# Designed miniproteins, single chains, continued (5): the designs that were tried, part 10

Each design is a single chain, and the fold is of that chain. pLDDT is the mean over its residues in the fold that is shown.

## One batch from the design tools (miniprotein)

Design m16335
Fold by ESMFold2-Fast:
Structure m16335 (fold): chain A 57 residues (1-57)
Amino acid sequence: APVLTPEQMAEARALLAAGKSIDEVATELAKRYGLDPEGVRASLEAAVRAGVFPAPA
């Protein structure tokens, strides 16, 4: 099952577009939504590798 909702994934895309790293985005989302930061990081990493998200700067 996906760790992030579609809404949370859209927010992750915005943070990545703002120049945040995957690790920073995962930490911010985990704090904001009370999620497991490692799970969020793994989900974001997989999405970037699959080309679903734009790569961070």
Scores: mean pLDDT 74

Design m16336
Fold by ESMFold2-Fast:
Structure m16336 (fold): chain A 138 residues (1-138)
Amino acid sequence: LDGALNLIKEGNLLAAEFLATGHIRSLINQGKYDEAIKLAEEAIEKFPEEFKPRFYLVLGDAYLKKGDYEKAIEYYEKAIEISPDNPLAWYNLGLAYEKMGKKDEALKYFEKALEIARQKNYPEDFIKRIEEAIEKVK
């Protein structure tokens, strides 16, 4: 995070965002969810509005892995409010609702993710993952 903060001060926002999101994702992969949450919250405070959807997305991921599905939904919805065309945010919303046993809501959000992913020509492996999620919750 200190390296990312120095890059922000130097005006290297893309490099700062890349380092910050990479570090946060590494912490999530290690099961260090509370540390990931803290760093993502600090990043949201320091980064401009245009970068905040990326940090809301990784915050949602950290809460989802921690089992706090209500918080995960809150942050995915914040990411979607700023970047509604990101199919990953819609897909992750579907995953959170699926974990809560809310199959109808999960299906709705997976179908929205599939629509956007197809429209924007996302990779076939991502499209297949969404299709598999839809079949699982039907």
Scores: mean pLDDT 85

Design m16337
Fold by ESMFold2-Fast:
Structure m16337 (fold): chain A 91 residues (1-91)
Amino acid sequence: SKEELFQNLKEWYLHQGMDEETAERMARTMVEVIESTLSPEQQEKLTQGMAQLVRDKAPRSEFLRLLADLYEEAGFLGASEMLRKQAEELG
């Protein structure tokens, strides 16, 4: 759900060291972008993937790879390539 995706993203940003206000703002912005670009099925995959990344305390590069995979499936090849390059630079 939109609420579950928002909460998982907020928790993820807090885990990355953002303060609560910044994490909430970033999560809201990301939910709006995701809702405009990904299908409901892809949004559910992201929500489940984010929950796993939070549990595993995964690095930022894994989050970027998850987004890249979903944007590639959605047909946003340029965005996917950019996200993969960012993940490689962090790794």
Scores: mean pLDDT 84

Design m16338
Fold by ESMFold2-Fast:
Structure m16338 (fold): chain A 63 residues (1-63)
Amino acid sequence: MTEEAERLLDEAVEAIRSGDYERAGQLIKRLIDEYGLTVEEVVERLMARGVPRQAVLKALEHL
């Protein structure tokens, strides 16, 4: 994974933890559209960073 894609994942984690699901959804959309990640890969990588599944699903509602 590129350093830029890893940075966007970390920013998405911060957005979710702050309750900014709209921003998290926008960052996730960029990971999919610009970096070719699948929705499944994004979910897995966010959960690996300690985000609960339910919180990831909320962010995905804003895609």
Scores: mean pLDDT 83

Design m16339
Fold by ESMFold2-Fast:
Structure m16339 (fold): chain A 120 residues (1-120)
Amino acid sequence: AATVTESGGGTVEEGGSLTLTAKVSGIDFAKSGVSWWRQAPGKGAEVIASISASGKVGYAKRVEGRFTISRDVAAQTAYLNMNDLQKEDTALYTAAATDLSKTPPAFAGISGEGVEVTVV
């Protein structure tokens, strides 16, 4: 089956940085977009960053200018580079991949284990 494996979480001081990694398998990564989602304690899940198969990026207002999403097709990996981390960035982070070239679209992730990020 198609899978996403996230890594790179941890505890960091306010103002610090972390890079999260999402390794994607079982889907055509070159044809897939990737989205990063987070769920803060006591809050619903929100999409915070996305990158399309063509490399178009989108960001939630709260993280725009601080977070950067990128993808490496050869490695089948997406990255979320998080700078100037704030206490409100404390959340479980998950990634999802979607191949929109298929009918219906092929999908991986969102229900994965994710990675915890704690800003102290």
Scores: mean pLDDT 84

Design m16340
Fold by ESMFold2-Fast:
Structure m16340 (fold): chain A 119 residues (1-119)
Amino acid sequence: SLAEELDELEERIKWLGKNLENLSPEEALEKLEELVRRLEAALDRALAEDASPELLDRLFTNIANLLVLMDRFGLTKELSEEQRKRFQELRDRAEALAARAAAALRARGVTPVFRPFEF
């Protein structure tokens, strides 16, 4: 279900937050890529299925916390030129996802609220 996918994504984002400094740039980028892809699919599914405001709020929370980890990654990791391009593309995709999820919440009369995860 979408709720089960969001539970798994939250666990993976929290794990990445706890382990980010111990990963190589390549390992971290691969995990960020997977998370962005899965969040994109989850949002597309949520919109297609007219998901509840509660599920959209959970989606927005996951995306917003991923963006926090991307900021931490960008500040702390030394990247090659190719890795920097990949990271910027992933960041742009995640920012677009956050905007789409926020717009979907507002369309349902809900103000998006940032709720930080504990890492």
Scores: mean pLDDT 91

Design m16341
Fold by ESMFold2-Fast:
Structure m16341 (fold): chain A 88 residues (1-88)
Amino acid sequence: SVPEILTEAVKRGKEAVEELIELLKSEDEETRLAAALALGEIGDRRAVEPLKEVLLNDESEKVREAAYKALVLIDPEAAEEALKEREE
């Protein structure tokens, strides 16, 4: 379940980052949302480019918002840059 993915991923920390990046590509909106939130909580910079891609291209406004919030936690400058790209 989404809460289990989030809890387990946060406990594993940096070891979960690559799996969470793959989950950002999930067909399931709730899974992508959970992955974005977990990546923000972990704070690993490997997530910056994948989260920028989600913010720019994801079909779900909720998932894009979660990606933005995660980017702000990891790298506020990257979050601002991605928003400028989105507005173009």
Scores: mean pLDDT 81

Design m16342
Fold by ESMFold2-Fast:
Structure m16342 (fold): chain A 80 residues (1-80)
Amino acid sequence: MTEEEARKKGAEEGKKYTSEEDVQKAIDRLNEAALKSKLTDEERERILKEVQEAMKPDVSLEERAARLYGIAAVLELKAK
């Protein structure tokens, strides 16, 4: 599975979850995956910026969940 495929699958899963609790679960999952991933400093900065963009007030809960689940899926792939 490529990073692009993982991101798409994660985003599709995220669309099923539109509550703030589901967004929090996505953040927790993303943090766990990030701790287990062999990320470079550049990749960590990129991921942090993507999370910050997803968490902006003008982003809908559905869009936020999709983005965060996509990021988490990519990190989980890298953690393996």
Scores: mean pLDDT 75

Design m16343
Fold by ESMFold2-Fast:
Structure m16343 (fold): chain A 52 residues (1-52)
Amino acid sequence: VAYDELSPAERRVLLTIARHPDPAAISVAEVSRETGASRATVSRVRALVLGR
């Protein structure tokens, strides 16, 4: 997915996931808690990141 296709909140979540020491180990709930975004938003962005 293209970065510019994401909303500002989704971009923040994406950057947070990318900046984690081990993005594969972080859960949707943990990212949601850290960024303040809803679990649904974090789950969607995480799926896009893990897609390709």
Scores: mean pLDDT 69

Design m16344
Fold by ESMFold2-Fast:
Structure m16344 (fold): chain A 59 residues (1-59)
Amino acid sequence: MVEEEAVKLGLGSFRGDTLIIKGVPIGGTQRKAVSEMKKLVEQGLSVEEAVEKVVEKYG
C-alpha cells in the first residue's frame, strides 16, 4: 500500500487513525490522498514525488 511505503521511507507516520506525511495531517481525505498517490506511482512517479504532490493538494 502506498501509504505504508511512505511510512517505510520515513516520509509519513500514523497518529491514531490519521496519516501524517512530512508533518502534515491527512485526515478526512486520507482515502482520496492514498488513491491519488497510487495513481501517480502507477504513472511512473516515485513514492516520494507522489507524496509531495498529494500533501500539497490534501494537506
Scores: mean pLDDT 63

Design m16345
Fold by ESMFold2-Fast:
Order: sequence, then C-alpha cells, then structure tokens
Structure m16345 (fold): chain A 75 residues (1-75)
Amino acid sequence: SEREELIAAARKVAEAAIERARKAAEEGDLETVEKLVKELREAAREAERMGLPEVAEILRKAAEEVEKILKEAKE
C-alpha cells in the first residue's frame, strides 16, 4: 500500500540522515547537522498533518538522534 511505501521510505530517510549527521559531525560540518535536524523536524510535522503517525514518529526519533549528535559535537 501507499502507506507502507511511505513508512519504508521514512525509515530509509531516517537511517541516511543519521549516518550523514555522524559523518558531518566528524568532519566539523555542524551546519549540515543543524540543517538535518531542521529538515527531519519539518518532515515529521508534515507527516503528522497528513495523518501518518508512524512516519511522523520515525522522523521525530531520527531528529532526536541527529540533535544528540549535534550537541555532542558542540561540546
């Protein structure tokens, strides 16, 4: 179903974003990490508005993980 495809896509986006955030943080590219947090939070809000709570939850958790990476890199 379209919903299952969106959930699968959200998981792939979340995984890729977290991996990219780790690499960017290691390279000192905190601007990319900050951008990823913003993009994931915005995508989660959009998913919530569309009535896709599983997608919103996946993206919210990814944003939390990327935010954690950002905070650790700033310290």
Scores: mean pLDDT 87

Design m16346
Fold by ESMFold2-Fast:
Structure m16346 (fold): chain A 60 residues (1-60)
Amino acid sequence: EEFDLADFASPEEAVAHYRAELAKDPTNALAHAGLGVAYRMLGREEEAQAHFDRAIALYE
């Protein structure tokens, strides 16, 4: 859960996990937020921002 003292061994594992959650429910705002964090850690800022924007839209 977020930065509860290193939840994933790598950002790539976080991406794989949240992408699997989105395959089950593409409207999962928490999975989009998690992908945003993981992509930011990978230095992929454009993908990170797109997922954060999607998460915000899904909360409304």
Scores: mean pLDDT 75

Design m16347
Fold by ESMFold2-Fast:
Structure m16347 (fold): chain A 68 residues (1-68)
Amino acid sequence: GLALLEEVAAEVRRLWPQAEVRLVGEDTLRISGPLSVEELIGLALRLIGDFPEVEVRIVGDELVVRAR
């Protein structure tokens, strides 16, 4: 739900303050910025571990996080 995505957004901003975090609709976060592919992979793995209720995908140079 929205509250879960707000927690995910807060964690991303804590770990990478330079990342752009955008809420798209009520169920999807898009995370972009001056991040390398290695940094995106690292963030994706951490989010999967910390938030089992979310689906995380890498789409081009962005992370897409959806509430299940």
Scores: mean pLDDT 81

Design m16348
Fold by ESMFold2-Fast:
Structure m16348 (fold): chain A 61 residues (1-61)
Amino acid sequence: AALAEHGELGRKIQEIREKYKDDPDKFYEAIEKLLKEAGYPGTDIRKMVEGGRAGAAALAA
């Protein structure tokens, strides 16, 4: 059985990505809010957001 909670989180992340495709700052703000609502600790949220920014920068290069 899939982790339904994690599947829903992934779907919401995709929706946020589509909504803020042209605004990375708002995208990362929305991701941070979503992860806080999902109960992730602030340190984990910071690492995930930093990793996402690094990945986006690598793809843009």
Scores: mean pLDDT 66

Design m16349
Fold by ESMFold2-Fast:
Structure m16349 (fold): chain A 71 residues (1-71)
Amino acid sequence: SKIEELEKRFEELAAKATKKHPEAGGYATKFKEAVKAGDWEAAEEAIRKLEELDEELGRAAREYAEAVKEA
């Protein structure tokens, strides 16, 4: 599904970013928890932090969150 594809892309980019920026793993975890809880405000805060560390990772997080929100 589209959501599964976007989640996989996010996970791959998060793993790559965490190798350069260890803090990215923490923000990725907060983001996934926020999306699971439907806490879109917390998800947006995590996305902004991820974008600061890696713009491509931030975009992948935003696309994944939007797909889940629309489902």
Scores: mean pLDDT 86

Design m16350
Fold by ESMFold2-Fast:
Structure m16350 (fold): chain A 59 residues (1-59)
Amino acid sequence: MPTLRLEVREEGGRPVIERLEVSGFSVEELEDLLEAARESGASPEALRGLEEALREARR
């Protein structure tokens, strides 16, 4: 089962993704999540977290 976990901290009154763990996601599923996040106007921090997860999945 795909699993996504986020650890966030607050910096300057804004949430910052401190840690992102993904498991059971394919590269294609992570790409779909990143595209959906971009379309929904997700924060730059959230987009970076998904991009990091995608790079890790491609290793």
Scores: mean pLDDT 68

Design m16351
Fold by ESMFold2-Fast:
Structure m16351 (fold): chain A 88 residues (1-88)
Amino acid sequence: NKIKELEEKAKKALEEGDYETAAKYYRKLGLEYFHKGEYDKAIAYYERAIALDPKDADAWTALALVYMQQGKYDKANEYLLKAHELKK
């Protein structure tokens, strides 16, 4: 199962102190839950990704897309602006 594989990889990265890699797997977990329509879980995983790597513009963009899907356009715009500022 893709989700279990990603959870195991994130856990391993965390125990190895590789927070950037753990953030990447949390972002992928968020995407899997977003595709399932489980927006609460998608948000939680994207927030964890941002906490571990706040400079990952893709995680901010992904979080914004979940809020747009929920009709929370003010939050979505705020996070899209953060993502834009982080892009090189």
Scores: mean pLDDT 87

Design m16352
Fold by ESMFold2-Fast:
Structure m16352 (fold): chain A 72 residues (1-72)
Amino acid sequence: MEAEELRRRAIELAKDPSPEAQEEARRLALEAARLMSPEEARELALELLRAAPDLTGVNIAMSVLAEAVDKE
């Protein structure tokens, strides 16, 4: 639903290495992760890691994982 739309948008933005796209992807991914279960947030982090064009996107995945851990 709404969390899935945020997730999909975050993944697409994460493919763009620009700082602006990376920051927007982080914002959307964290918002989606807050609405998701910890398991769903971990799946989002893995998708973000796979979508990253280089190591720049890894920090977004790590932020989402931290949000999932904080929920538990």
Scores: mean pLDDT 74

Design m16353
Fold by ESMFold2-Fast:
Structure m16353 (fold): chain A 68 residues (1-68)
Amino acid sequence: AAPPATAGPERYARSRVITSEEELEEVKKEAEKLGFKLPEDAKIGDTVHFVFDADGKPVGVVVTKALA
């Protein structure tokens, strides 16, 4: 497994699984409010990770595709 990065600015991620079409719309709006754009192919079952700096500033959005 890849070793986790421990040295660097402290970061945290808020992860949300898209369980419905309503959740998908909500996470798209959240990403836009934070100044990011979700991939157009994001769908139900995918997990969205909002990444924040130690100061609570949003630095990115990552989408993990659903696995069987």
Scores: mean pLDDT 72

Design m16354
Fold by ESMFold2-Fast:
Structure m16354 (fold): chain A 59 residues (1-59)
Amino acid sequence: MYEEEIKKDPTNYEAWTNLGAELLSQGRHDEAREYFEKALKINPNFQPARDGLRAARAA
């Protein structure tokens, strides 16, 4: 699970982004937004996190 990857390395912006995408698919838009924002704090240029944040905010 992505949560295990975050536990091992909290700077893993890919794991934060994947967790955000999973939450977004479950309709948990506020939590998804939080995790995409965490990913972007680590890597502001990570396009999947930017796209995910935009989608979460539009909901």
Scores: mean pLDDT 77

Design m16355
Fold by ESMFold2-Fast:
Structure m16355 (fold): chain A 68 residues (1-68)
Amino acid sequence: SMRDRFDALAAKLRQLIAEARAAGRDPRDDPEIQATLDEILRLAAESGDPALVERALELVREVSEASG
């Protein structure tokens, strides 16, 4: 389902953020994090589900907060 795909991408994003931080890299500069976030945002937009849109915006915030 769209939700299962979203949940898998969210889990991947959080793992990538943790790995970037452990390596002393800014998550915002990580191309795989950006690609994963773009896919999450596209999936949320395509779903038409406002709950997934809200979760996608929370993940954008998590990337920003992890960076500073």
Scores: mean pLDDT 85

Design m16356
Fold by ESMFold2-Fast:
Structure m16356 (fold): chain A 102 residues (1-102)
Amino acid sequence: LSEEIQKEIDLGMAQMGVSVLMLSEDVPLKEQVRHAVENARKLGIDMSEEQVVQQDLALAERIREMIERLQKEGVLPKEEADEMLAKLDKYIEQLKKLLKEL
């Protein structure tokens, strides 16, 4: 892929990730994790709550790295990047807290 197309894909993925977090903000994180475990089980996948939280943390950290890179490369405006990172950092801290309680 060209660098320009890859940047557009990364931007779309980062924006989608943050949008999903905004849509679920009214649902407690512990309940979101429990629903993910239940939905995985319905699909024949046996996952623990701890495994779901670890997977979500890995994904969130990857999105964070993409946002920082896109901002540094001038693809994402600093104001928008800062807002997205603030929301994502709050989510990451909530996941880390939940992981310690499991």
Scores: mean pLDDT 77

Design m16357
Fold by ESMFold2-Fast:
Structure m16357 (fold): chain A 61 residues (1-61)
Amino acid sequence: ADELTAKGAKLLEEGKYEEALKKAKEALKIDPNNSSAWKVAAEALKKLGKKEEAEEYLKKA
């Protein structure tokens, strides 16, 4: 979970938002209580223009 979340955060920094979202979602499948993974997923969704979906993910962080 932690490694997937860290990979997702790095992909966000590289501008690879769809890949970052996939890594964050993989982390959440392992640990749904991973606050950092919810935040990475929310930021990726925001960068992809999916602001409403990003807000839902941020509520779970």
Scores: mean pLDDT 80

Design m16358
Fold by ESMFold2-Fast:
Structure m16358 (fold): chain A 88 residues (1-88)
Amino acid sequence: MSEKERKILEAEELLALARMYRSLALKLAESDDPEDLREAAELLERAIELLEEAIRLAEEAGDEELAEEARREKEEAEALLREVRERL
């Protein structure tokens, strides 16, 4: 496997993990429980960090489509995080 191929796979793995965290956070955000909202915020903060790394790796590998996909996911995670924080 080339270094470029490794970076693409790592970016894809990080994107998948971030999507899982965002999905879990979205479920927790359906709750009016402040503890669930705090857990949702923590998961979203972790998802954003993973997405920033995925964007970096995708850009370094020259995979513009993957980088753009990760940027869109990051925008959605940031929007949900703002909503969750406003409810805390």
Scores: mean pLDDT 89

Design m16359
Fold by ESMFold2-Fast:
Structure m16359 (fold): chain A 71 residues (1-71)
Amino acid sequence: LSAEELRARLAALIERARAAGIRVTPVPDLTGASREEIREAARRIELEPSSPEQMPAAVELAEELRRLAEE
């Protein structure tokens, strides 16, 4: 993944999270981030939902970020 490709994919995932009502901390600042930093961001997203209704979307987003970190 190039920095530009990573940025585009992270932006798309954040928009998806926002559409699901999940408030995401400034994850876009991870452009150029290591795979470990992306995994850490995924872990935090899983822990951020304050309501049960947001949990499935948060877990899905976190799994997608982990998948991105493996590419």
Scores: mean pLDDT 64

Design m16360
Fold by ESMFold2-Fast:
Structure m16360 (fold): chain A 68 residues (1-68)
Amino acid sequence: MSLAERLREILEEKEVPEEVAERVVAYLESLPTDEQKERFVRGVEEAAKVLSPEELTRLLLHEVRQAE
């Protein structure tokens, strides 16, 4: 399974809106190294364990906007 597929699966399971999920996946694909991509997905996976769907969505939108 690709990192992008794994990330989409996590976001779908946590009921993150599809438009937000696609922005987050696009951000993942923009990262320059595989190490940074793996670190990002791991961070999202850990956050998803402790945050509500709304909190996770808010955090991810903030991170993506700050990177733009």
Scores: mean pLDDT 81

Design m16361
Fold by ESMFold2-Fast:
Order: sequence, then C-alpha cells, then structure tokens
Structure m16361 (fold): chain A 64 residues (1-64)
Amino acid sequence: MSDVEKEALALIKAGDEEGARELLRRAYEEAARGIGEVLGLDEAQVERLLDMFVDTEMFLLKRM
C-alpha cells in the first residue's frame, strides 16, 4: 500500500471523505494525464478517467 493510500485511508477513518478525495485526485492527476497522452484522450476524457480512478480507490479503501 502506497503512502498516499495510507493517508487517504486515515482521512476516511477520521470521517474526512472530501479530504481523501482531494488527496487521491492530486496523486493520480499525472498518471491520468500520462495515460491520456498514450491513448490520445482529450482533456474531458482525462478528467473522466481521473474521476474513475478516485471513485474506484475510495470504493476499495472504504471496504478495507
């Protein structure tokens, strides 16, 4: 588990879901942009990909 995932999980356990989402968005922004460049995605498609990453990670962390 990465340091970002540990910090996000701690925020979720403290009841700060908004803080956890913001932390995850910041952490995954570069990865989403990199994937978008490789796949030829536009800015709106990259934002949807980033939202999907954050939602998936929040789902997984809440079920730990």
Scores: mean pLDDT 80

Design m16362
Fold by ESMFold2-Fast:
Structure m16362 (fold): chain A 68 residues (1-68)
Amino acid sequence: MTLEERLKRLERRYESLKAGIADAQEQLAKTTDPELKAQLQAYIDNLTSELERIKAEIDKLREELKKR
């Protein structure tokens, strides 16, 4: 797999995670059930952690590509 292919795969995963976070945040705003709110917040926190890890890897690959 090339660096470009790896970057594209990570970018697609990043966009998917952003969409999932947005959907969960909209559901959280509409929810009155405290248990469901806690579950949605935990889900958002988990996706946000994954997003940060992927962003760091994307940034590293982009720096490598800039030197070409």
Scores: mean pLDDT 84

Design m16363
Fold by ESMFold2-Fast:
Structure m16363 (fold): chain A 101 residues (1-101)
Amino acid sequence: EPDKKQLEAQVKAAEERIKKDPNDAEAYFQLGRALNFLGKYEEAIEYYEKALELLGKDDAEILTNLGEAYKGLGDLEKAKEYYQKALELDPNHSEARRNLE
């Protein structure tokens, strides 16, 4: 299980990266992941969407993490939609496939 203090440190580190470079898509993705593990699903979704915007293209890993965050919120229909989008980009993406079952 992720250490809550470690996750909070990861949030702070990602926020500092974003302050220095507001176009660091990876920093937004890392921030979203840490927030998702902390159960802050709505905030995680905002940062995942920002990461995709900055990348200018869809990414199967980020789409899968969006699905996980929506599942955390209880929005199973949106979760399924994002898992399906991830599988369209990468049909062998095991995490997205597993979450559709």
Scores: mean pLDDT 83

Design m16364
Fold by ESMFold2-Fast:
Structure m16364 (fold): chain A 115 residues (1-115)
Amino acid sequence: MELGERAGEEAAREGFEKGGARGAEEAATGAGRGGMEGAKEGGGASGFAGAGAAGVGGGTGSYLYGKRGDKEGAEREAELGARAAAGAAEDSGSPELGSRGAERGAREGARRGAE
């Protein structure tokens, strides 16, 4: 389960490296969406709500710090959001599905933000 959280953090960091604050924002938001989908498939309403909230929070935080020119803050907020989304998604009936969903969402978000 720690691997899913680390993969989310790595995707957010990669998104930042390739797309700056926008890449990090998209990675965190993607982690939330993917975590929600994985948690929903695993049958966890708590994990679904938590993953969504974490993804929105991380994305918003990253955006706000990026808008101020705080690259370190933007990257940190996105990493925290992606990690929190994966962790919340683990509170589903199938933690592996939630965690993998968050990781996949983060990777897709990072890729989109880098375009």
Scores: mean pLDDT 69

Design m16366
Fold by ESMFold2-Fast:
Structure m16366 (fold): chain A 78 residues (1-78)
Amino acid sequence: TELTKKGEELFEKGNKAFKEGNYEEAVRLYSEAAELYKKANDKAGEVSALFNLALAYEKLGKLEEAKEAFAEAEKILE
């Protein structure tokens, strides 16, 4: 779907930002990707975006936000 395609584009941009050390930008892009995947009912995409969001939060020292993102991803896998 168009939502899944846009989610993947944002996810890829998030990966690039993460590799460049732009963790705040990665958080923004992964958050948007996760929302688009959720609207598309793409659970695999949503889980991937949430795991990478959690890793980006860890890089920023935002450990509580990272924990919440991991918990959200794990809940989808139940």
Scores: mean pLDDT 88

Design m16367
Fold by ESMFold2-Fast:
Structure m16367 (fold): chain A 62 residues (1-62)
Amino acid sequence: MLEFLDKSLSREETLEKAVEFAKELLEKGVSPEEAKEMIKEVFNLDEKEAEEAVERALKELK
């Protein structure tokens, strides 16, 4: 593969979508650890990015 760029969304936009998804999972009773793993799979994020998304979701849910 020469250069297939999967950059349809910026990193920030992807994180915002991951935060919203994490909030839905947490509201449904999914643990933060499970939500992190699902976000990594769905959004193809690194562990640090998925962790940040879950942390932001938890703060927004208050």
Scores: mean pLDDT 75

Design m16368
Fold by ESMFold2-Fast:
Structure m16368 (fold): chain A 97 residues (1-97)
Amino acid sequence: MRRPLTAEDVRALLEAEVGANPPFVKSVTVLSVEEEGDILTVTARLELTDEAKNPSLLTARIVGLILRLIAEYDVLSAKAEVSEDGKSVLLTITGRK
């Protein structure tokens, strides 16, 4: 069964990527948490390591992270945007709380 989405759970899952092997994520910053009725939207910035310069491996890691969130939580949408310099990812997760 999928659990209600919480900002704390999203932060914990993203922080677990810091120091994971291979080390793609250097740091995580939660930029905003927005609540509208039963809907929660969490926006976070993931700072990337040099290992993340391979686009295929970065895509696989980000997709894996999103699938993990969807498997455990009532996620409605997920969006990932790589910065122009390739040094960060802006991740937006929307779900039911």
Scores: mean pLDDT 78

Design m16369
Fold by ESMFold2-Fast:
Structure m16369 (fold): chain A 56 residues (1-56)
Amino acid sequence: SSSQADPEAIARALVEAFPTAELATLEAYLRSQLPDPALAEAAVRALRRHRAEAEA
């Protein structure tokens, strides 16, 4: 979504902005930037999936 915190959109944006960054680095970044642990976990799961899609 474009109007609220969406873990899928956040993860996709990070993969597109930092395609060469390590997953562990992006995971740590998401955990530090997102206020809710549940949102951070959802974004991490989405990040791994979007990273795989971007590399395909």
Scores: mean pLDDT 76

Design m16370
Fold by ESMFold2-Fast:
Structure m16370 (fold): chain A 74 residues (1-74)
Amino acid sequence: DYEARIRADPRDAEAWTALGEELFAQGRYEEAVRAYERALLVDPEHRRAWANLGRVLEALGEHERAARMYALAE
């Protein structure tokens, strides 16, 4: 349960990223964006969070912002 991990340690960037992935799979795109943003506030070098943020932005139709996020994942 990623929510339980985050409640225990809000600075667990991996848990925030995994929560975002679960929210994305559920179609909860705005919540997924917030989870990935939290992961990146904790660890700005978390490449998977940058790439996944790009994927959510693509799903929301924000193609220009998505391209920028993908560049940061590299």
Scores: mean pLDDT 84

